Designed miniproteins, single chains, continued (2). Designs and how they scored, part 101

Each design is a single chain, and the fold is of that chain. pLDDT is the mean over its residues in the fold that is shown.

## One batch from the design tools (miniprotein)

Design m7506
Fold by ESMFold2-Fast:
Structure m7506 (fold): chain A 72 residues (1-72)
Amino acid sequence: SPAAVLEAFEERFRHLLEQLKAQAKSPEEFKERLEQLRRGLIELARRHYPELTEEIEAIVERLVEERLAEVE
């Protein structure tokens, strides 16, 4: 189901964000990598999941904003 796909996506994305945080050497590097990941995922969603793009974008933007707020 679409809901199950979105839940799986969010879980995997949360894991990836935690790996990025652990690997980044500075807040600036983390922010740069996070922005690159955000752009890449949104572009992939638009290309491969056009019917789920709005929902995927909302998940990506929410989790990215949460992580950026933690670094400030």
Scores: mean pLDDT 81

Design m7507
Fold by ESMFold2-Fast:
Structure m7507 (fold): chain A 96 residues (1-96)
Amino acid sequence: KFEELKKKYRELVKERLKLIKEIRKMINELKGVSEEEKKEEEKRFEAAEKAVEKGVELFIASAKTLEELEKEIEAYEELIERLKEAKKKLEEKKKK
């Protein structure tokens, strides 16, 4: 069960990062951001992704109980749902 929770947590982290990338691209399209600004944001996001991945592995290594992992997973699931809702609202704005 502990290994299953670690796998689920890593999968949720990847899903969140993917949603953030998609939302950022949509916002940039709506704002008409320049190619140079897009490249700068891409570099910043890549650095942030690596930092998040390192933080995830450190948390997994430090987690002492199943309850700690389950609580973190629940928090991530809530964040992902909020990001999906934000993406849906941006898609609606893009169609107008």
Scores: mean pLDDT 75

Design m7508
Fold by ESMFold2-Fast:
Structure m7508 (fold): chain A 90 residues (1-90)
Amino acid sequence: MTDNLLVKGLESVGVKVTVSDDADVSAEIPPIPSVSYAVELLNSIKDTIVKLAKEKGKVTFSPEFLRLLKLYENDQEVQQKVNEIVNSVK
């Protein structure tokens, strides 16, 4: 949890992050996941994360969503999208 880039980024700007199967932000992992899928997913949920972070100060993610991001945490494009989301909260 604390080693996930998105979780760390959001917590660094004062957002409380929790993990639950009953999540605000969830993802269905395809049979063959890819960097492109992870980037497209981050683009699709950016506005939702920013809204929840600004209005509630809290975001709940599914374990599957965080696992998908963890698979691509060293990818520069995924890191760039995570940074965009975190910067948009502030």
Scores: mean pLDDT 77

Design m7509
Fold by ESMFold2-Fast:
Structure m7509 (fold): chain A 73 residues (1-73)
Amino acid sequence: TAQAVADLLAALPEFLAKLAEYEERRKAILAQAKENKDQDTLEVAKRYDELLARALALLAAGDLEGAARVLAE
């Protein structure tokens, strides 16, 4: 469950830092895409969304290394 995932993330401060950076970059890319109507930026933003979802799924499955690797992209 979400609480169990949060407890796991609390044990790995490095992963939490990467997740926070990932979310901030995704938010910035979406804002830029909206302002500039940039097709390439929109595609990158969608890619970030997909990677975040994949990382969270890997965490739920217990694959911490895979989740961290996905967020590093």
Scores: mean pLDDT 67

Design m7510
Fold by ESMFold2-Fast:
Formats: structure tokens, C-alpha cells, sequence
Structure m7510 (fold): chain A 75 residues (1-75)
């Protein structure tokens, strides 16, 4: 499904772009990893700097909401 492909792409790109906007290279690398490695690295980053993780989640939600609304309006 083209919708499913666009959905997954928005999820991935929003996560990566949120990390880039915060200039957090460690977080950008983590969210770009395959799922198994990503989970392990993200856990370490969350434990090391919870405040950076909170800022990333806020920016990620903002980008995800904006881009997802555009996808839903495609009809």
C-alpha cells in the first residue's frame, strides 16, 4: 500500500529530523539504526540524558502531527 509506505516514511523522517533540529548527533544515529540496535542505544541515551529525550519527543510529535495531517488530507 502506498499509504502504508508514506506513513512509515513520515514516522522515520520525523524522528530523524527532530534529532537534527536539536543538533543531537547521538540521538540521530540511534533513531537511524535497525530496530534491535536502536532500542539498545536509545535506552542508554534516555538513561544518560532524559531531558534531551523529552525535547526530542516534543519536536518529534510536532513534526509527526504536521506531516501526518498532510498525509490524511491527500484523500
Amino acid sequence: SEFAKKFLEIVKESAEEAAKKLNNEELLEAVSLPPEERTKVLKKLVEKDPEATKKWIKEYWKLLEERMNELLEEE
Scores: mean pLDDT 80

Design m7511
Fold by ESMFold2-Fast:
Structure m7511 (fold): chain A 91 residues (1-91)
Amino acid sequence: DPILEELEKLREQLLEGKDPEKIAEEMIRLLEQLSDEELRAWVEQGNEAVVTALSIKLRKYGSLTPVELELLTRAMRRAAGLEEVPPVLAR
């Protein structure tokens, strides 16, 4: 996925301290090009670049779409060791 490859490259540059504001804007721009389905798939796979881009978007704009917020929350729970699926309520 060319969008994912570029997001991973930009995250690496961000960690190196290169032009953080420009990198943040580019990461958000690439994130917004992903479909909700692609975004869900990459977060489920634990992709750190996508999670980083979501965190940057929240920090910079103070808001996320409902899907983005759900996925960032899920990724944060996974990072805290809380990602275990609760038992399905059987009827």
Scores: mean pLDDT 76

Design m7512
Fold by ESMFold2-Fast:
Structure m7512 (fold): chain A 65 residues (1-65)
Amino acid sequence: TAEDIVRGLLNDDRLGTRAALADPELVARLSEAVKAGDWEAARRYAAQLAEVDPEIAAALAAAGR
């Protein structure tokens, strides 16, 4: 699910560090959306992170299969 994919990204220290270095404000917004249970916003922010980091894009693509 979108929740599982997003939580996987946030719980992976390596991917989480890469995301925070790429766009720390976007990671903060993603974390707030996850805490609020707003999975539509969380999915949108995760997609934006995938556009700025190819390893995050690859991880999200793999998790969606």
Scores: mean pLDDT 74

Design m7513
Fold by ESMFold2-Fast:
Structure m7513 (fold): chain A 89 residues (1-89)
Amino acid sequence: SEELRKAINELARLASQPNPDPEEIAKAIFELLEKYKDELTEEDRGVLAFIVERLGPELARKVLDHLLELSKDNPIAREFAEELRRRLA
């Protein structure tokens, strides 16, 4: 949907700020995965992972840590967090 694309673009802008907040980014990703779970494609999930990876290893790991904590009771968000963990290893 256009709303989903707008949300992904908003996340990309948030991550491109001079001093991106890993907790804010993790929360935005979690909310996106929750709200658009029925619309998100594998390609969309790949874009989300790429946005995190581009933050650099230190910041990306902080996003992952926060996302894992947020996702403990959400299987879709947890699956994404586990995939991201594998990509950052």
Scores: mean pLDDT 84

Design m7514
Fold by ESMFold2-Fast:
Structure m7514 (fold): chain A 86 residues (1-86)
Amino acid sequence: SAEKELEEELAKILGEEVELVLRYIRAKKAGVPAERVPSLEELEKAKKAIEEVIELLKKLGADQEDIELLEKLLEEVERLKKELEE
């Protein structure tokens, strides 16, 4: 299906580290146990991937709302990284 193809392409672009971090953030927000806490290295890789996507979307003139959602996600990743660095 077109939806499955889109998800597969996003996974290729964002990478496994981003998927892992997104799963953790979703679980934390839902108040359910996470399967695994991301490592600092995985959080750093996810942060870098999200930053690259934000830069690309800005260059392509994507909707500001989409950019703001990714920037909010980036802030959540940075917060988790700082929490684990303590």
Scores: mean pLDDT 71

Design m7515
Fold by ESMFold2-Fast:
Structure m7515 (fold): chain A 100 residues (1-100)
Amino acid sequence: SKLEEIEEAEKRLQKLREKMINAETKEELLKVLDETIELLKELAEKFPEYKEEFEEAVKKLEEIRKQLEAGKISMDEAKEKVKEVLTEVMEVLEKIKDEL
């Protein structure tokens, strides 16, 4: 069911958020970013009505990833930026649930 898919996505995002907060190395943070980007791309395919919102979140996370990999931002700055994007995504998921 679409509701079960959204609830599972919310659980997956909460777990990814926890992994992001607990990441002690750049390598761990980059891995969590890659897993989050993959999940958002999956959600864009499953919920085409919200494809633009998920694709914009992917774009933001890919930019954060590039800046972190290039050493242009600190891990703490990257975590704060990712937290903002995850908050926006969770608001989209809640909106989808309200429409089901």
Scores: mean pLDDT 88

Design m7516
Fold by ESMFold2-Fast:
Structure m7516 (fold): chain A 94 residues (1-94)
Amino acid sequence: MAFASLSVPASLAPVAQAAGEAAGRESGWTYAVGLLADGKVVVSLWAPAEQEPFRVRSVATLDGKEITLETTVRVAPDGRLEIEGLREFVASAE
């Protein structure tokens, strides 16, 4: 199994949970949401086997704005999962 985690500020906890659900649904990976000692919320993903680079995108509404979280996960040469470029995009209200 391979493992990846996404961490966000505690204020984005609902968005992190939605991202974990979407990532698990899209990839078939097992997910869990937890709180780090530093107050950040972590979404953890477990792949059943070696995985090629794979992109996760989740959209949630927070404070009347849509927030999109996007990240890329890859398997490093040493067999661990690496998270590449966590990006947060906030859509402007029309």
Scores: mean pLDDT 49

Design m7517
Fold by ESMFold2-Fast:
Structure m7517 (fold): chain A 97 residues (1-97)
Amino acid sequence: SELLERLTELALEELKRLKDKTGPETSAEFMLRLLREALPHAKRDEEIAKQVEEERASSEFTPLQEETAELLAQLDRETIELLEEALKRALEEIHKE
């Protein structure tokens, strides 16, 4: 998949750039970058959107978590699975270096 290869490349670049930075804000920025790249290729899934909305209704979110939730609500399961696979591949590649 071209999208999977692109997301893996982007994840690897971001992980290398952020290797010396840790924390919730750094993780959120990393996830937002990947979500924005995936968004044009996603088809909205009503079940995913409903799950995100239920979580938002039951929890207090920071502004960064709200932005992440809004982007996640626009993705489908297939796109989320591609993001997970891309992250796995990028992490495996970093560990081989």
Scores: mean pLDDT 71

Design m7518
Fold by ESMFold2-Fast:
Structure m7518 (fold): chain A 87 residues (1-87)
Amino acid sequence: MSPRERRSLGLSTLYEALELVYKGEYEKARELIEKFAKEHLSPEDAEKLLEKFDELIETYKNGSEEEKEKAAREFVVEFTGILEREL
């Protein structure tokens, strides 16, 4: 798979996972991110991405609207930063 195709897949995975989080489908969202990370990222960046995604899910379950917005922004920045570095 080319770097461009991997980056495109990464962005599609990001938006699909965020939509699933907004719908409360946390387990399905987590499975999508975990599959992408394990197949396409270094072990270090995969661990970092999954840790940030777990923070996002917990915030969506228990956080305020302001905390949810902040967590979503932080996750997007982290994910896109990884895509820029690795793909």
Scores: mean pLDDT 82

Design m7519
Fold by ESMFold2-Fast:
Structure m7519 (fold): chain A 64 residues (1-64)
Amino acid sequence: MPVDEKEVSIAFVRMLAGIIYSETGNKEIADKAYEVGIKLIEEGASIEEALKAALEAAEKLLKE
């Protein structure tokens, strides 16, 4: 059963968004992190780049 690396990357971004929601209680921040991560994966970015950008987006929204 072939595992699609893109599906694995999407699963990690979903997990990160879930963690952000659990920690912050703010769905808008979690949704923004998810959108940023998924967009980068669709553009061919690595899992590391997608997760980093998602975290940076969430952190900016948490501060201001």
Scores: mean pLDDT 80

Design m7520
Fold by ESMFold2-Fast:
Structure m7520 (fold): chain A 105 residues (1-105)
Amino acid sequence: LLDEIRKTIEKIKEAIKNNDFDEAIELSQKASQLAAELTEEYIKKGDKEIARLAVFLEASNSLIYMMISMTKKGQFDEEEAKKTVLKTLEKQQGIVEEIKRLEEE
C-alpha cells in the first residue's frame, strides 16, 4: 500500500511537469483512495502517529485535486499552481518516507 502511494505521487509529479492535468486529476483521485485506505488501516491498529501522517496525505491530495481542477478551468495561474502542487507533492514524499521509518521500528 505505502509503496503504491509513493509510485502514484511520482506519477502525479511527472503528469504536472508535462502539463497533463487530466492524468494528474485521475492519479490524485487514486492517491486519495490509497491514503484513505492507509488511514483506516492504522486507525484500526491504534497507531496514532502513522494515522495522523496518513490523514495529511489524504487532506493534501484533496488540495492538489482542487488546485489542478481550478487551474484547468482557468481560475488559477498555471505557473503558480504547478509550483504549489509540486511543493505539496515533495512534502507528501517526505511523509511517505517518515511512515516507512515508523513501520520499520
Scores: mean pLDDT 81

Design m7521
Fold by ESMFold2-Fast:
Structure m7521 (fold): chain A 62 residues (1-62)
Amino acid sequence: SDLLALAERVLREAGVPEERIASLAQQIVDIALGVGKVLNLDDDSVARLVRMLAEAEVMYWD
């Protein structure tokens, strides 16, 4: 999935441990798709939400 690849790239570039990337990326994508369906967002808006959620997750991992 392009959205999974996007989330994984953001998390990996920010130094999240490799063993956590797949599970965190899946959770981020699942949340973004759920929100997108409820709010009737287009694909570009869902992709932006995935990036925002991944970047927010990164701020928690110092």
Scores: mean pLDDT 81

Design m7522
Fold by ESMFold2-Fast:
Structure m7522 (fold): chain A 81 residues (1-81)
Amino acid sequence: MSEEQKKAFLELVRKAAEESKDPELSEALREAADIIERELKQGKSLDQAIATAVLRLSERYSEEVVRAVARTLKEAYDKVA
């Protein structure tokens, strides 16, 4: 996956956070984007970065919120892949 595709992915996730009417989902999506950006800067693949973000969010958010985040991340991934 190119650096441009990774950037587009992060922009889609951050846009989803801004457009979310659920404050908790919006916060979780912003946190996911921040974790993914950090992991990518450390040289991890996008798949590894997403897995790390989902795992980290599962420690702080409900299963319903984590599932909603995971679905949004998958939709963003499918758009840029």
Scores: mean pLDDT 87

Design m7523
Fold by ESMFold2-Fast:
Structure m7523 (fold): chain A 74 residues (1-74)
Amino acid sequence: SLTEELVAAAYRGDREGVEEQIEKLRKLGASEELIEEIRRHANEVIEGVSTGRFDGETLRSLSKIQESAIKALS
C-alpha cells in the first residue's frame, strides 16, 4: 500500500522515495494540509534515522505518518 511504502521510505531515510509517495497521495486527492503533516512527520523520521536516534519520538512520528496517510485516502 502507499502507506506501507511511505513508512518504509521514511524508515530507510529515503527522502526521494517519501516525495514519490506524497505525489501519489496528491494525485488521489489528498489535501495540502495532510500532505504537509505527512512531510513533517516523515522528515522527523529521516532525521532520527540519520542521527542514529530511533526512540519514542521517532516511533510516534511513524504512527503519525500512518494516521495522516489514512486520512488522506479517506
Scores: mean pLDDT 79

Design m7524
Fold by ESMFold2-Fast:
Structure m7524 (fold): chain A 90 residues (1-90)
Amino acid sequence: VEEDLRLLEEADRLAREAGEALQAGDYETAIRLLEEARELVARVSPAGVEAYIKREGLDAEGLSGAEVRERALALLEAQIEKVRALKEKA
């Protein structure tokens, strides 16, 4: 659980840094950071996700930790695709 919490904190930090890189027009760094965040989320257990949700006071919308993890992975993948599309147009 403690390791899973650290991985989720790191993934959140990487996603935030990716947003900063995107704002700076550094699409390559933004994609790399988002891919790293996705890998960290994929390594977290469902129980770790549930602990993180409770600790941060987040609304799981009735979803299990496994379902929240799958949703987070899907959102990260969609964001990576969006940044790749922006890079192609640049």
Scores: mean pLDDT 80

Design m7525
Fold by ESMFold2-Fast:
Structure m7525 (fold): chain A 90 residues (1-90)
Amino acid sequence: AMAEEITFEFPEYDLSELTPEELGARFYRDFGRRVAEKLQELGFPELAEKAIRLGDEASRAVRAGDTEAAVRHLQEMVELYRKALEEAKA
């Protein structure tokens, strides 16, 4: 259900110029911003601000080589969006 409800448009990345770490860092940052846009559309601006912060934190973790922290921040963003979708449907 959740995967069917999340539509995420990725920015175009030039893979020839990006390292895996830089690609990952940009992905998490952009993912957080996209989740924030969706949260604002659902009427949760406070959660949108939190999603931006989580995306920035995940991006910093990737650049620092802390994959476990990056994954934790990603999981928190996904859970935040899941709860907002359930709230919006109620």
Scores: mean pLDDT 75

Design m7526
Fold by ESMFold2-Fast:
Structure m7526 (fold): chain A 71 residues (1-71)
Amino acid sequence: EKEVNEALGLIYLAIGKRDYEKGDFDGALEAYTKGVELGSAEAARNVADLAEKIGRTDLAEKYRQKAEELE
C-alpha cells in the first residue's frame, strides 16, 4: 500500500516536472496535486512554489502548510 502510493507519487512528480518545463502550469498543478493526494511532501512544495509563481498566493500558502504536515 505505502510503497505503491510512493511509486505513484514519484510518477506524478515526474509528470508535473515535464509539464512545468513545457510551460503547462495547469497540467503541472494537476499532476503535483495528485502527488500530494498520495502523500508526497515534495509534490506539495512544488504546488506551493508553482502557485506562488503564477500569483495564486492563497493556494501557495495552503500547500506550504500541507507540505509541513506531510513531512
Scores: mean pLDDT 81

Design m7527
Fold by ESMFold2-Fast:
Structure m7527 (fold): chain A 93 residues (1-93)
Amino acid sequence: DLAAGADAAGEAALKAKESLTVEEAAEWAGNAGVGKIILEKDGKKVVVDTGEDPASYKKVVEGIKKAVEEEFGKSMKAPVRVVSTNPLTLKLL
């Protein structure tokens, strides 16, 4: 099943990278073709729009860094957990 296979691949990637850096999170989102990602830390969630062009993820990284600093504080040295916003999972709900 393609939908189940896509969900399994996304879950495996997230499990392998539970402590992603901001740059790694943006790169993963761009490569996975997701328009939005959710960053989760200490029970707080921040939704970041990854933009239209995954190849331009440098601007996405800047957006994610800003969102992380605003929501989780100024240190931003600790990695944040990335939660998949896979559209297939959302549409199946």
Scores: mean pLDDT 50

Design m7528
Fold by ESMFold2-Fast:
Structure m7528 (fold): chain A 60 residues (1-60)
Amino acid sequence: SPERQELIREYQKRVDKALEEVEARLAAGEISEEEGQRLLQERISEISLETQRRAAALDA
């Protein structure tokens, strides 16, 4: 469905943006590698949960 295709594209864009933001902060010396890994995992988990919730709503 077009709605699911858009949801997948949004998921990928949000994940890519989260990675870019963490990489930028690491390059700037604002966070440690360990902190960056934790932040990225947190962001991806949040994005995944929101995407799953939206996908479920499309089936309702």
Scores: mean pLDDT 84

Design m7529
Fold by ESMFold2-Fast:
Formats: sequence, C-alpha cells, structure tokens
Structure m7529 (fold): chain A 81 residues (1-81)
Amino acid sequence: PVVTGNGVEGAAKAMEEAVRQAGDRGSGTPADEVLGYPGGIASGENGHVGAGVVRDDGKTGGASAPTLEEAMRLAREAAEK
C-alpha cells in the first residue's frame, strides 16, 4: 500500500496525539529500554515517542526520539532505506 504526501502529515498528527497522551500519563514504566521499534515506542514508553512514515512510492520508515518533531524527521529518513 502507498499513500500520498498527506499520509506523512497524518502520521505526524497521530504521533503528536500519542505524545500528548504519553505526557499526560508521565512515562516511567519499568521497561526503561526499548528496541527502537516504532510500534513499541509509540505508546510513549520511557518518555520516547515513535513515528512511522509511509511514502507515496510505498517505502516505509520508523524512528524514535524524545520529541515528536525529531521522531518524524528520522522516520522520513528511515523510509529511504
């Protein structure tokens, strides 16, 4: 499956919402270490957030960072791999 440029912005908005919810919970789970999988981090574990990007050419990428903006940037770069 492929998505248009709106897919990238949709993923960013979804990650922004996830970050907001993670901040409300105050991430401090016993699992202080995650393997860097976008889906595993998207829940806000350890105060990190994950981002996933699907490009119009069907390539996908994921990344994690302490902030949504950085996670989205890295996810877009990962989609180039």
Scores: mean pLDDT 51

Design m7530
Fold by ESMFold2-Fast:
Structure m7530 (fold): chain A 92 residues (1-92)
Amino acid sequence: SSETLEFLERIRKIRDELIAEHPDIHEKSVLEALLEKYKDDKLRSIALYFILAEVYTKERNREEARKAVEQAAQLAEELGKHDLAALIKEAL
């Protein structure tokens, strides 16, 4: 839907902003600190969980990558974005 695409564009913009602000964002300790800092910001949390999933995928840690994707999907559900949550789950 157009709403799903709009939300994906918002998440991509937030991801790009986070990467620009934090050149060390692919370090797990930095990601964990940012997840705590932005715990009440669901869109930033979704973007951070996507980056965390990318880190675990690169490390070949499938279990932790799946958990990160599932956290992103759960946050999308909490925002009422069921189609987005389904698309996120398909990414892993």
Scores: mean pLDDT 86

Design m7531
Fold by ESMFold2-Fast:
Structure m7531 (fold): chain A 100 residues (1-100)
Amino acid sequence: STPVTEEELLERAKEEIKALPEVVKKVEEENKEELREQLKDTIENGSPANQALARGWLEALDKDDDKEKVSALARGLAEAYRILGAPEEVIKLFEEAAKK
């Protein structure tokens, strides 16, 4: 196993942020009611990190503006990564994405 470096985690985070608009659009083309039920189940039964991400997704689904959807999801990811103990620089990338 190659140890995951902070640089590799930062590159992964940048790619995840870059993909967020496409991920949001793909998910919105799915059955929104089924997705809402899955997210609510995750909030009740999921891990703390998955609960944070699911709350971000639920907020994103309630927004009409793509920029606000990406912002909501980025906030959820920042909280999820904080709970998982990710490096502060990774968390800051998602917090900055949430401000745009």
Scores: mean pLDDT 80

Design m7532
Fold by ESMFold2-Fast:
Structure m7532 (fold): chain A 76 residues (1-76)
Amino acid sequence: MRVTVSALTDNPEKAAEAAIEALRKAGARNVRVLHLTDRTVQVEAETPNGLEAAQAAIDALKKAGAKYPVARVEPL
């Protein structure tokens, strides 16, 4: 599964770090930042447990103060 998470944030670097940590802790690999602006973050990863990894990343983004976190889970 490919997991892509995105959110609005006032601190994109902190939000990206939180999402990356959550995805890696959930067992995801090939974790990378696809998009980073002054107000947005988008991170991608690969995992067999797409829904669990997506939820962990959303929770981490919320805890980091990000707004409107969304995740997309797709087959590879």
Scores: mean pLDDT 84

Design m7533
Fold by ESMFold2-Fast:
Structure m7533 (fold): chain A 89 residues (1-89)
Amino acid sequence: IPVPSEEQLRADIERIKEGIEELKKLADKVPDPQLRADVEKAIGKIESLVKEAERALEQGNLQEAQFLLDAAEIMLAVTKVDIENALAK
C-alpha cells in the first residue's frame, strides 16, 4: 500500500475536524454528567492526535501522519457510537 499523498492527508485532517465539531454538538445533548465528562476527555484525545498528525505532516512524515489520523478516526467513531447509544436509551 503506497504512502498517502499530502493532499489526501490534509483532506482527512479537515474531515476529522468536522467530525470533532459534530461530536461536540452531540456531547452537549448528553444528560449523564459522568458520560459527558468521558466524552469531553475523548474529544481532547482526538484533538491531540490531529495536532500530532499535523506536526508529522509538516515534517514530511506521511506514514506517521496517516497512523495518527487512523487512530483519531477510530476514537471519533467509537465516541460517536457511545453518545448515540446513550441518547437512544
Scores: mean pLDDT 82

Design m7534
Fold by ESMFold2-Fast:
Structure m7534 (fold): chain A 74 residues (1-74)
Amino acid sequence: MLPSKEELLERIEELEKRARELITDEEFLQEFAGWAKRLKEEIENTPEDDLERIKKITENLDAVEEFLDSLEAG
């Protein structure tokens, strides 16, 4: 079952919080913030019935979460 737009927005906000705690490179943190802002705008503008877009957004969030998990694990 694909996540709701609200769930996707909550995930990206949690990823932004984790990024601020884990990323020490200021330039990379700025790029991450830019990515997150654009993805939030994309989620808000995506129709609930655009299942292909929701799936792609979910896959993008999953990849970023795995990246942050790898930073946290060392």
Scores: mean pLDDT 81

Design m7535
Fold by ESMFold2-Fast:
Structure m7535 (fold): chain A 69 residues (1-69)
Amino acid sequence: MLEKLLRATKAAVDVLREAGLDELAAEFGERSLTLPTVEEAIRAVRELLEEAGQDELAERAVKAMREAA
C-alpha cells in the first residue's frame, strides 16, 4: 500500500518539477503522503492543479501516477 502511494506521488512530483512547478510539487508531495489511497492522491493532484489553472498538466500527472502504481 504505502510503496504504491510513494511511487505514484514521486511520479506526479517529477512531472510537476519538470514543468517548473516546484512549490506545487512540494505541496502535493506533503499532502499525498497523508492520504490512504492512490485514488485519493490522484484526486488531490487534480484539485491542486485545477486551482492553479494547469488542466493539461493535471491529466499528465494522473497518467504518470497510474503508470507508477
Scores: mean pLDDT 81

Design m7536
Fold by ESMFold2-Fast:
Structure m7536 (fold): chain A 69 residues (1-69)
Amino acid sequence: SEIVALTAAGEIAAVAAVLEGVPEEVAREKIKEIRRLGDEALEAEDEEKREELVERMRKKIDELMELAA
């Protein structure tokens, strides 16, 4: 499942960000947002809406990775 894989990628990115010196609270809030988007995507009836939510998950993961840089 793409949604499950993206949620896992977000969790890995959050751990990596903390190891790079991002505050744990910031990483926690970002992963919370990613998890919420994942839950919404799994409940989405419409494929287009699901794809939009998946794209938003990817953007949040990118934001988390940028914080680690």
Scores: mean pLDDT 82

Design m7537
Fold by ESMFold2-Fast:
Structure m7537 (fold): chain A 83 residues (1-83)
Amino acid sequence: SEELEEIKELLEKAKKDPKYYLEAARKIVEAYAKKYLELSEETKELIAKGMALRALGGPEEEIEELGEKILEMLGLTREELAS
């Protein structure tokens, strides 16, 4: 992926000059915004609801249920997100 290669290059440059951390952060935000726009409307709503519930300190049970549903829709597992 082009965005990942560009971000990696900026992070390598950041090791020599910290100002490249800001450029890397900008590219990460741009890449996430692009990926978010590519998601289905249903997936976007679930992500938005999950983020809102977490930010508002909503019920942990509902946050976990939404998380599992998002993973299913993305075809991902918890193991793939655990690094």
Scores: mean pLDDT 68

Design m7538
Fold by ESMFold2-Fast:
Structure m7538 (fold): chain A 63 residues (1-63)
Amino acid sequence: TGLLDELARALLKGIRTLTPEQAEEIARRGGASKEVIDALVAAGEEKGEISLGEAGKILADNE
């Protein structure tokens, strides 16, 4: 199961934004690279939360 699948599951549960802690947990569960995990956590900490779209963009930028 990849990070994109985990983001899709979050969307199905009505989750639209992720806290830094949620972003880290979802990325680790999705098997994301350390670079992607670090980028997601940094974005979440800077903004307080990130949208699922922003998380998807960070994944795409690190493919």
Scores: mean pLDDT 79

Design m7539
Fold by ESMFold2-Fast:
Structure m7539 (fold): chain A 69 residues (1-69)
Amino acid sequence: TDEDLESFFKLLDRDGDGVISAAELRTFLRALGYNPSDAEVAAIIARYDRDGDGRLDWAEFREFVASLR
């Protein structure tokens, strides 16, 4: 559910600033069984980062996860 995903996002967002970094996104993907390269993580952020801050906020993260089949 969205609540379960929000709880997971809050665990990744250790700083409590409402965004996740490339390193945290990589950790999430590895937890799902992926092994993304630095270039692949950067491409995901570039695609979903609507604010241009180089990180994913909650709305951008939800859009990305919804794309994972």
Scores: mean pLDDT 75

Design m7540
Fold by ESMFold2-Fast:
Structure m7540 (fold): chain A 65 residues (1-65)
Amino acid sequence: SPEELLRQLEELLRQMEARAAAGDLEGLVEVLGEYLRLREGIPDEHLPRIAPLDERLRRILAEVE
């Protein structure tokens, strides 16, 4: 279900935010891998619904530069 996938991606983003705040880059990379794997399986028709989550991911990654 696209709704369940969106919920899972949001949960992974929250985990990445927490790990970034804690300076846990190894843990962040692990969760990022899971996010990208789930996102890869999403049909193109639902990509506009994912765009806000991808933007949030970009902001998280920018904070750990």
Scores: mean pLDDT 82

